# Ledger of designs, part 5: designed miniproteins, single chains, continued (2)

Each design is a single chain, and the fold is of that chain. pLDDT is the mean over its residues in the fold that is shown.

## One batch from the design tools (miniprotein)

Design m4149
Fold by ESMFold2-Fast:
Structure m4149 (fold): chain A 79 residues (1-79)
Amino acid sequence: SELIEYIEKKIKEVPSLSPEEAGEKVVEAAMEYLKVTEDITRGIGEVLRAIGLLLDKASPEEAQKFLEEILELAKEELK
């Protein structure tokens, strides 16, 4: 899946980024998830959570954890 490959790439990039750049990557990943998920309420919730991480300047480690959670959701839905 293109989405799964995209998120895996972002997980590898995030540890080397600033908190602001990491936050931008988690918002991008959550928005890509929203485009493919059948659970629109979940998709919107994940985008809002990602925006919260960006605004709070969450650590790259927190951003990576969020991306890993989105990857698990995508893998479960796209099996």
Scores: mean pLDDT 84

Design m4150
Fold by ESMFold2-Fast:
Structure m4150 (fold): chain A 75 residues (1-75)
Amino acid sequence: MKKVPIVFTFSKDVTEAQKEKVKQAILDNDGEIVAESSTTIGALIPESKMQSFLDSLKDFKVEEIAPGEYLISLK
């Protein structure tokens, strides 16, 4: 199964509990967390599961800022 490398950057208004929700969504969609910092998560997500992953984040504002790079903020 082909996995897509993706970097998520969190805005300062996103709480630790909300970051954990994003991490759980990655795992629930057969993804892998490959890197983490205070403001970013690097992940590998199966290409076939990418849409269901994005749909699970409907409570967040998710913006593609560059190919494979997403900014996550609150709605």
Scores: mean pLDDT 81

Design m4153
Fold by ESMFold2-Fast:
Structure m4153 (fold): chain A 72 residues (1-72)
Amino acid sequence: MAEELLARVRELAKKFGVSEQTVLDVIGLIRAGESDEEVIKRLVEEYGLSEEKAKELVKEARRLVREAEALE
């Protein structure tokens, strides 16, 4: 499980042209209960992503978090 999550984090980082740390930060914010809107705003303002890319990254990260939790 944890190994598969790390592999998907790396895949998302490569796909969106961001660091693995950026993907981990997004996952952390989602797990902390942040809304998609708030996470998108942070990605645009702090990480310099376009709104379109930020929305796609948050959507994929939220799916990953839900899948991981469903398998626990």
Scores: mean pLDDT 79

Design m4154
Fold by ESMFold2-Fast:
Structure m4154 (fold): chain A 61 residues (1-61)
Amino acid sequence: SEEAEKAIKEAEELARKGSGDEAGAARSGVHEARQLAKQGDYEGAKKAAEAGIKAAERARS
């Protein structure tokens, strides 16, 4: 739960500070993670947020 929350917050920060494809990738990860967390799937939420972070990092590179 705490790890999922931390990953979601990190992805949200990337979405706020980034632009274009970077922000879009982070927002997609946040959206998916929030939906999974609402369903009680905190492991899935963490993975979705982490995937969004990695996608945002790739888009920035």
Scores: mean pLDDT 81

Design m4155
Fold by ESMFold2-Fast:
Structure m4155 (fold): chain A 86 residues (1-86)
Amino acid sequence: MTEEELEERAKRLKELGDLGAQSLSPIMKEFAAVQYLKAGEIYDELGKYDEASKWYEKAAQVFEELGLTEGAKLARDNAEKAREKS
């Protein structure tokens, strides 16, 4: 997959995350957090560590809102690793 294809994929995942985060459904908010994690993973793969960290932090916030402490920790750990690479 090209860098342009990966960036487009990350953008679409972010858009899906934003849509799900606006839902009142806990399952849709959890879906949103997962989309934000995937967007962060793509930016991490592209070497865009500041952007990766941003989306991992967004995922962590949504997981925390849902009381999903393990998901929040995973997302924060990924954000910290991305910041270390920056």
Scores: mean pLDDT 83

Design m4156
Fold by ESMFold2-Fast:
Parts: sequence; structure tokens; C-alpha cells
Structure m4156 (fold): chain A 87 residues (1-87)
Amino acid sequence: MMVRRTVLVPLPADPAAREAALAAIRAAVAAAGAELLSAREVGEPFVTEDGVEVVLVEVTLAAPTEEQLQLAEQRAVEAVRAAIEAA
């Protein structure tokens, strides 16, 4: 049966940048053999210590194994970092 995990990730507050970031996360997760089941904004936009305006997004991932889920989570974190750096 599929294993699931929900994580909170900061994404750019700009809608276009956030959509691009979510597309990159979906692609990275799929490449790891996992699926992004849902992504929803949680709370209001805020500014990080680095001066980047972000929104917290709750993403739910699913994979056939815990190993694939861990890889997908790692790839998702890498995509999030790249999106914040590009913002």
C-alpha cells in the first residue's frame, strides 16, 4: 500500500513563481517514483530573514515505499530551495 507524508514548504509569494515552483516540485517527485497528491496554501504571506516574500504550502506526497518517499521529499526540498533562490 502507498505510504504518505505531508510537509510544509515555503514557496515564493508571487503567483507565477509559485506555480513554476510547484511544477518543478511535481516533476522532481515524479522522477523519484512518487506522486504529489495535493498542494494548498496555509496562512498569510510573510517575509523571510533573507528578505524573500513566501507563502507556506502544505504538500502531500505518496510513494510505494518509504525509500522512494524519502527520495521524493529530498528532491522536493531541492526544488523549493531553487525556487526561493530564483525569487
Scores: mean pLDDT 82

Design m4158
Fold by ESMFold2-Fast:
Structure m4158 (fold): chain A 58 residues (1-58)
Amino acid sequence: MTEKLLDEIIELLKKEGIELDEEVIEALRKKVKNGEITEEEMKDMLETLKKRIEEAKK
């Protein structure tokens, strides 16, 4: 589940024209697999990004 949330975050950013560095993406995936980033933290990040994207459109 957590890996799917990360994929959603990456795709959401790409749709808005924000492309994350491949090294950043790989580092995040490793942290998710290691359990260093929880599902709750990923959900919070996704919601924060949605809000920032909404603000960026203004």
Scores: mean pLDDT 75

Design m4159
Fold by ESMFold2-Fast:
Structure m4159 (fold): chain A 73 residues (1-73)
Amino acid sequence: SQQAIQYLDLGIEALKQGNNKQAAQYAQLGSQYALQSGDPTSSNTADSGSKFAKSGNLDMATKMLQAAKDRLS
């Protein structure tokens, strides 16, 4: 769970820098670690954040990654 939070933080930072590709990659890693820690809801939310980052919807991407992080905390 802590590793999922760290990758989601990196994803949010990448979004702030406008690096959508890197943000999507970090969001996917956060999703994978959330799933491994037994939280499929946070995993699905982080995966949605990755998809929004890829499509350039930075507002929705940020909201999804923050929601996944808040649930894991």
Scores: mean pLDDT 88

Design m4160
Fold by ESMFold2-Fast:
Formats: sequence, C-alpha cells, structure tokens
Structure m4160 (fold): chain A 67 residues (1-67)
Amino acid sequence: ALDAQKARLLAELKRAVEEGDFERQAKIYKELRKLAPDDLDLWREVLDILGHPGAAVQVRALEKERA
C-alpha cells in the first residue's frame, strides 16, 4: 500500500541520515519525490529528518515571526 511504502521509506531515510550514507539518502529522496511529489505532510517529515536545509529554514521562519 502507498502508506506502507511512505512509512518504510521514511524509516530508511532516518537510518541513512544516522549512518551518514548520502548515496542512500539521495536514492530515498528521489523515490519519495517520484512516489508522492505533492504530499506536503510527507515532505515536512522528510525535511525534519534531513535536519540541514529544512530544519534551519523552519527555525528561521519561526524566529522571524516571534518578537
């Protein structure tokens, strides 16, 4: 099922990040992009897992909104 594939790919992405496996991260990112390009909930989770660009952008946006 689509939901099972999304969950599996997210789990593999988390593992690839923990292992520092950039090749596997890129492969999983490409697979997720092909599977569900417009799934905003999925892509928020992906950005959180990757930590680098997504988390930094989200933190900066929140900081700008707060006094």
Scores: mean pLDDT 67

Design m4161
Fold by ESMFold2-Fast:
Structure m4161 (fold): chain A 85 residues (1-85)
Amino acid sequence: SAALAKEAEELAEKAVELFKEALKAAKEGDAKKAEELAEKALELGKEAARLALEAGLLSEEEAEAAIAHAEALRDKIIEEGKKAA
């Protein structure tokens, strides 16, 4: 399904952009904004991984690894924001 593959790629790109914004907010000491953006990025990243799995772009193991990586990044950004605040 080319449509699912395209949607997965678009969501993954948006998730990366939101994680970059979240990290910037964390570095600036805006813990609240960092958490909000990181949580939104994780939700988009999880959806992207699920759609990529459905489209045959990722194996089950690759999808699980991608989600675990996104969760770890969310946790790191939130921790960094709290330490800076």
Scores: mean pLDDT 87

Design m4162
Fold by ESMFold2-Fast:
Structure m4162 (fold): chain A 80 residues (1-80)
Amino acid sequence: MEELKELARSRLATHEFLLGLLQQQGAPQEIIDLAQEVIDTYRKILEAETEEEMRSLLAEADRKDGQLEAQVRAWWQQQA
């Protein structure tokens, strides 16, 4: 359990930093909203009471993070 919470804390800090950069660079609102959803999901992991719930939320966060990466990549390609 503690290893999953430590991972969630690390990922939360990284994504909060990324959100700030995306906002500063003027990323589309859809990307900002998705970044916030990823952050909110990691926060839920820290509040979870069972390992099963933490693993389920981590899987959801990973899925949303994959979507975020794809959208950031697509947005960046539009700038080229």
Scores: mean pLDDT 83

Design m4163
Fold by ESMFold2-Fast:
Structure m4163 (fold): chain A 81 residues (1-81)
Amino acid sequence: SRVDELIALLKDPDPEVRLEAVRELGRIALETDDPEVLARIVAALEAALKDPDPRVRRAALEALIDIGVKELEKAVKKVTE
């Protein structure tokens, strides 16, 4: 799957490849309605917070924040209906 390929690219020696993989995983996480896919992406992005490149760490943090905001919006909708 594309998600499996992107998770593998987070171990690439090129930081530009890892950065692109983080960005694409973040995009897929915001578009997916599959909780298993979301959980796998979140785990991969949490691992990317320890990346040696500060740009990769920042992209992972920003993606996790965006995911958290989306999940909070979904939770609020369920309790205000």
Scores: mean pLDDT 85

Design m4164
Fold by ESMFold2-Fast:
Structure m4164 (fold): chain A 82 residues (1-82)
Amino acid sequence: ALEALLAEARARFGEFSEAETRAGDLTVVMLRHPETGEALVLLADANGRVLAERRAETPEAALEALRALMAEAERRAGAPLD
């Protein structure tokens, strides 16, 4: 469940910044440690089921992971994301 993964991310990163984007019934969430730039990016469905997970060690890799999962969400939802 998404909530359980948010709890896991908090345990791993301590303090984190959260960003969320939706594509239809799909949600992409990025959790980023503000000091290290380490990130966890998740793709979840409307029921909080995680469909994909990516980890990144730098802000640049985190942005690439976010773009990849947004593209996957767009493909699965059948609607373009900006």
Scores: mean pLDDT 68

Design m4165
Fold by ESMFold2-Fast:
Structure m4165 (fold): chain A 110 residues (1-110)
Amino acid sequence: GREAAEAAAEAAEAGGEAANAAREGGASGKDVVEGGAGAGMAGIGAGVAYVAKGKGRESAEAAARGAESAARGAEVAAEAAKTEESRERARRGAERAREAAERAREAAAR
């Protein structure tokens, strides 16, 4: 439970960073909102897992689903970034979110 919650929290932070980088790079408000929504879902999943404090597979699965949403949102934000600098920052956020989503899935499977 705890590992899935921590991974989902990391995915939420990474997704938020990607959305912020895209916004700074002139991405449309719609694309930034889509990225931010994914990060929000990861935060919700982390919260659920945290409150459950190792109670059951269901809380770990919620964290994993949230982390996957953050990874998808971060990818959308990275593609929406208009400057090379913001695109590189957003891509790094998306990569971190994808790695965190993988860890959350592995933790949920145990």
Scores: mean pLDDT 71

Design m4166
Fold by ESMFold2-Fast:
Structure m4166 (fold): chain A 80 residues (1-80)
Amino acid sequence: SILEELKKLYEEAKTASDEELVEIGNEVFSKAADYLESKNNTEALKKVKELYDKFLESSDKEERLKLLEEVIKIVEEVEK
C-alpha cells in the first residue's frame, strides 16, 4: 500500500545522511502527491505541496523528519 511505502521511506530517512534525506524526502513527497492527485483530493494535495516547500527551505534534519511525518499523517487520513 502507499502507506507501507511511505513508512518504509520514513524509517530509511531516520538513519540517512543529509544528502540521502533530501533524496528520500523528494520520493515521499512525489509518491504522496501522486496518490492524492489520483484521489482528486485538492485540499490534501495543497497541504502536501506547502510542506514540500518547507522541507526544501529547511536545513534542519529534525524539522525535515517532522515534515515527512506530517505528510504520512495526511495520507493516512485520506486513506481512512
Scores: mean pLDDT 87

Design m4167
Fold by ESMFold2-Fast:
Structure m4167 (fold): chain A 62 residues (1-62)
Amino acid sequence: VKELIRKATILITAAGILKAAGDDDLAKELYEEAAKLYQKAIELDPSNEEAKANLEKAKALI
């Protein structure tokens, strides 16, 4: 679970950099991938508030 959250957070960071560079389409793809990883983390641990909060943030950016 923690590994999935870490990977998703790295993708969010990379997506933010790409969006700042003007690569909105690629940034959106990375946000969607991060959202999938957070969703999987929540499926494995439904009590993980960090994953839930980060999933909500990722969805807002898609």
Scores: mean pLDDT 79

Design m4168
Fold by ESMFold2-Fast:
Structure m4168 (fold): chain A 81 residues (1-81)
Amino acid sequence: SLDTSDEVINEALARMYAALGKKLYSKGDYEEAAELYIKAAELAPKSPIAAEILENAAEAYKKAGDYEKAEELLRKAKELK
């Protein structure tokens, strides 16, 4: 169906946003990296990669000093595993 095709496209886009987030994380732009990771997980919330992406977002927020957001994202990631 069309929804299935959109899901495949959204998963590919999610992987691209996650890769961009990882690049920003490597540059020390932790808060911006976390936002890109969240966007990636939102594009493919039912994908097996969504939990890992949210864990990466949580790590980025920890580096940015936002421990409350990091804990919320880790909880959400565990619900998806």
Scores: mean pLDDT 81

Design m4169
Fold by ESMFold2-Fast:
Structure m4169 (fold): chain A 81 residues (1-81)
Amino acid sequence: GREALLAGDYETAIALYQAELEKDPNNARALANLAIALARLGKVEEAIEYARKALELDPESIEGTLALMMAAVEKRAQEKA
C-alpha cells in the first residue's frame, strides 16, 4: 500500500487501497491514500471525492487534507493546459 504510493507506483497503490476498501469501505486511511494516488495520476474529480470521504471519517487526517490540496493544484494545472 503505502510503499507503492511512496515509490510512485500509483496504479499499484490504487489497486491495493481499492482491495482494502472492498474489505472495509470506511477505512479513512485507505480512502485518503487512494485519493493521493488518484491526484498524482490527474484523476482530480475522483481524488476530491475520496479525499472528502476520508475527511468526513477522520477530520484530522493529514493524508486526507494533503490529497484535497494536491487535487486542487492538479485541477488548476489542467485548466491552464
Scores: mean pLDDT 80

Design m4171
Fold by ESMFold2-Fast:
Structure m4171 (fold): chain A 68 residues (1-68)
Amino acid sequence: SLEELIREAVRYAIAGDLDKAQEAVKKFVELAKLTDEQAQEVSKAIIDAAAGEISEEEAVKKAMEIAK
């Protein structure tokens, strides 16, 4: 599911596995058919979660709202 993909991306980013996080984000963006602007917003939410500025659940929620 889209939620599982973005949750995986957030978890990889928090763990410091940026290559796997980027791969998961790319799949999420492709499947959700996001614009470049929306993809940047999703990437920002994941970066914010990796930096400890927002929770995993908040990052997942933001990405899923963008994908609507």
Scores: mean pLDDT 86

Design m4172
Fold by ESMFold2-Fast:
Structure m4172 (fold): chain A 104 residues (1-104)
Amino acid sequence: SLEVELERGVVAVWVAVARLLIRKHPEAARELLVGRLARLAEVSRSTVERILKMPREKQEEELRRRGVSEELGEALFALQEGDLEAAIDHLERAELRRLEEEAK
């Protein structure tokens, strides 16, 4: 439980940092979010960037093929559209859900 509580604290910190970065350094925020998505999807950053360049239909096929969750897929779609705040919300939800499952 202590480890899960610590990880929840880390999630809260990176969410706060990402939200601050969006206002003045959106490029740095995007890079942080791409890295977080790559970790949660268990793929490389280059794989995330490659998928971001695909048409939506091919993105959906690639994410499904890799077994990526719908929440992480929505984070990727938000990143592609430049909606960094929506990307943060989807990534936060995905990470918190993972921690809740680990706490069982």
Scores: mean pLDDT 85

Design m4173
Fold by ESMFold2-Fast:
Formats: structure tokens, C-alpha cells, sequence
Structure m4173 (fold): chain A 55 residues (1-55)
């Protein structure tokens, strides 16, 4: 695998942004700290990127 930037399409980037926004809203509603929300966002983003790169 290359260590370069992820090869995400514009559509995949929009989907990632939507998933990140959903995680942020859910975390805020649950009363999570910004640190906890960021950790969940990073996990969701890394999982999505890994899924795309595994194609």
C-alpha cells in the first residue's frame, strides 16, 4: 500500500463527511466531550478509508 493521500472520489468524500457529521451530532446529543467525539470521528474516518483502500 502507498503511504500517500487516500484515493477518495468526491462522492466518497461527501459520504465520509456525512458519516462524520452524524457521529458529531450523536456525540453532542449524548453529552460526550469534544475529545471523545474527535476519537469517534477518527475511528469512523479511518474505518471508511480502510474500506475504500481495500478495494
Amino acid sequence: MFVGPPNLSDEEIQELKRRVHEVQEAGTAAGLSDEEILARVEEVAAEFVAEVEAR
Scores: mean pLDDT 75

Design m4174
Fold by ESMFold2-Fast:
Structure m4174 (fold): chain A 71 residues (1-71)
Amino acid sequence: MKEKLIEELVELARRLAPALSPESLQKVREWAERKVETLEKEEIEKLIEEMRRAVKEREEAEALREKLRAE
């Protein structure tokens, strides 16, 4: 289902950049729609997997950055 893939991409992008404005989030949704239109299903699944790894890595880095900032 195309909409599910778009929703996953948008959610992952939001988690990668939680400070996104509503206007920027709308552009991210348009980007996700283009990716789902342009890429094959296998490439979309690969992109989602890579974004999930990036989210985990960024969240860990952000937690460390916040700890260092508080010091």
Scores: mean pLDDT 76

Design m4175
Fold by ESMFold2-Fast:
Structure m4175 (fold): chain A 77 residues (1-77)
Amino acid sequence: MENLKKAEEHLKRGLKAYNEGNYDEAIKHFEEAVKLAPDSIAAARAYALLATIYRKQGDVEKAIEYMKKALEAVEKV
């Protein structure tokens, strides 16, 4: 599906931004990836990375919510 390919592209761009320390850009790409393909491995990875970013920023509640979303996305694959 076209949306899955776009989600995978956003995941790759988000990972690049994350590795460069550009967390704001990484968050935007990961949010788009989960929006395009919420029940996919790409979304599960994006949710896990969002959880990691929010944990680093001290937002424990968002980190826990995104980790739950990552587990839910994996179970649907």
Scores: mean pLDDT 82

Design m4176
Fold by ESMFold2-Fast:
Structure m4176 (fold): chain A 63 residues (1-63)
Amino acid sequence: AAEERARALLRERAKTLSPTAAAAVEAMLDAPNAEEAQAIFDSLSEEDRLQVLRAVAAVAAEL
């Protein structure tokens, strides 16, 4: 399914991110709703947020 593929692609891209950004990607994928995912994202530094945004955008472009 698209969700399983998106998860796999995000995990693969997370390997190129900082440990904090990589952990945030995993936590956001496991978040039960968008509000909790947003809270995780907002807790990141600007640099880590940019890394996560680029990873998500790249995965979205492949779906």
Scores: mean pLDDT 79

Design m4177
Fold by ESMFold2-Fast:
Structure m4177 (fold): chain A 70 residues (1-70)
Amino acid sequence: AEGERLAEEARRKAEEFKKDPNVKSFRLTLETPTNTSSFLNTGKADDVAEGAEAAARAGTRVRLEPILKP
C-alpha cells in the first residue's frame, strides 16, 4: 500500500543519513493543513518508518530532516 511504500522510503532515507558521521539524529515533522510540528526526534530508522506509516494512515504528510553535529 502507499503507506507501506512511504514507510520503506523513509526508513531507507534515515539509513542513508546514518552513514554520514555528521548526522546526530533525525527529526520527523508532522505537516497538517493548519500546522507543522515536530513529533519525533530519533536516531532509529525503524522509528522513522513507524512514524511515516502512522502519518500516512492519518492522511498527514511527514518531513524527515537530519540533525547535524556542529
Scores: mean pLDDT 70

Design m4178
Fold by ESMFold2-Fast:
Structure m4178 (fold): chain A 77 residues (1-77)
Amino acid sequence: SPIQALLEGKYDEAIKLAEKELEKDPNNVTVQLLLAEAYLRKGEYDKAIEVARKALEIDPDNRSARLILEKAEEMKK
């Protein structure tokens, strides 16, 4: 499970599993947020921003996506 990998700190595994799920369902906001969080925790801020922005295109009011975006932009400074 991508969520389980993320919770265990296995960020590369979480990214791989999330990308595989998004191949089947590219608009799955929950999986996009998990992918963005994994990139954020790995320090890949540009990728976290890109994925969080895609989630916000689908769900503009998504608080989790907004928080990930703001955190990634702050950490990139």
Scores: mean pLDDT 87

Design m4180
Fold by ESMFold2-Fast:
Structure m4180 (fold): chain A 67 residues (1-67)
Amino acid sequence: SRTLTVVLSSPLDDATVERIIAAAGAVLARHPDARLRFLTVDDDATLAAFEARLRARFGDRVSVERA
């Protein structure tokens, strides 16, 4: 499998997270063997909440790390 790394340079508000989830779903649908790794500069609480939402939607196909 291939891991695609996405660098997030914008703050993670609810609207941004919803757009990222939609985009991630589209990417993963086009690449069924892919995993997504997100790098963010947000604080630990925001990162943890974002990762929880992504994992609820996509399971082990997604991860979030601090850049």
Scores: mean pLDDT 81

Design m4181
Fold by ESMFold2-Fast:
Structure m4181 (fold): chain A 57 residues (1-57)
Amino acid sequence: MELVVLDPKSREESQEMLKVAKETREELEKQGITDEEEINRRIGERLRELQKELEER
C-alpha cells in the first residue's frame, strides 16, 4: 500500500495508531530514548508487526 490519507477505515486505524504511538513513547522514555527519529522508527516496526499478525491469521 502507498501512503494514502483518504481511507474509509482511517478513523479507527488512526486511533489505534495513536495508542500504539503513545505506548511506544512511554516504553522509549523508560529506556531513556526520547528522540523523534527513534520513536518514528519504532512505530514503523510496530506497524509491520501488526501487518504480520493479520497474515498469520
Scores: mean pLDDT 66

Design m4182
Fold by ESMFold2-Fast:
Structure m4182 (fold): chain A 103 residues (1-103)
Amino acid sequence: DDWLKGAEYWEKLAEENPELKAEYLMKAGYSYYKAKEYEKAIEYFEKAISIEETADGLTNLGEAYYENKKYEKAIEYYEKALALDPNNERARENLEKAKKELA
């Protein structure tokens, strides 16, 4: 799987480049997400956010929880993303979608 090879590449770059570690971990998480390895995507997005918490990073984490059918966790992270950036359209739309899964 090309996405899984991409994830391994980004993980290696994160180890070799401490200054860009959060960015490379985010890219690794996204590669796992595209490979549909949602638990791995969650792990890597959580690592990236622990270094630098961004609205886009929180939205990515919410999307990974949503695809892993953990809707309450997805809602939590979308709400955190909107607390950092109230104009984040992706977080707003995904929050509404996740709430419908629990209705």
Scores: mean pLDDT 89

Design m4183
Fold by ESMFold2-Fast:
Structure m4183 (fold): chain A 57 residues (1-57)
Amino acid sequence: SDAELLEQRRLDAAAQMLRETDMSIAQVARMVGWRSQAAFSRAFRRRYGVSPAEFRR
């Protein structure tokens, strides 16, 4: 769906920010439009197979 494509694009932007900046995971989640860091982390893990913290390593 269009909503899933928009979510994927937001998560891809978050992935780039996690690797290119030192912003906290909470700041990255907020920047890409998630109100909840927990909801962001679950969505990110569904797409990338790892948590945002693990992805940054």
Scores: mean pLDDT 87

Design m4184
Fold by ESMFold2-Fast:
Order: structure tokens, then sequence, then C-alpha cells
Structure m4184 (fold): chain A 69 residues (1-69)
């Protein structure tokens, strides 16, 4: 589904940001931007894409930090 692709784009961007040692806020920003770009490609609103991408990035950040324990 289109929302799953947007979420996945944000998750991937957030994971990359977190693995690079950046903060949760950087992960959210990068994930939101990736989600917004994917939403635009799919003909959906950039604003809703940013929110979905940011949610994906937050999950990626938490998973990476948990795996580092």
Amino acid sequence: MALEEIYQAGYDAGKASTLAGKSIMDAILQGGRAGAAKAEELGLSRESGYIAGAIGAQKAYLEVKEAQK
C-alpha cells in the first residue's frame, strides 16, 4: 500500500541517520523529508508523507538503539 511505502522510506532514512550517530531529532527530520518526497511521487500530500515518514524514522531509531545495548 502507498502509506507502507512512505513509512518504509522514512524508516530507512531514520535508520541511516541513527547508524551515522545522529540524534532522534535528526532521524525524525530525515525520515519526514524522505516520507514527504515519496508521498509526492505517489500523488499524495507532502504533509501527510512527512508525518508517516517521521513515525517510521522514530521506530528505526528505537530499534537501532535497543540493538546497541
Scores: mean pLDDT 84

Design m4185
Fold by ESMFold2-Fast:
Structure m4185 (fold): chain A 58 residues (1-58)
Amino acid sequence: LTDRIEALLVRGPRSAREIAEALGASVAAVNRHLQELIAAGRVVRLPDGRYAGAPLPL
């Protein structure tokens, strides 16, 4: 899941709900993996509540 979340965020910022829908996973599972990625410095939470890869993709 972690690798697929990172690959999805390369395509642009997404909310946890959008990531869950795109990957066919529960929002709870996505949130757990997002917290782990943020702790590892691989993902950042944006002020609007969406998530993006670090560094931010263009």
Scores: mean pLDDT 76

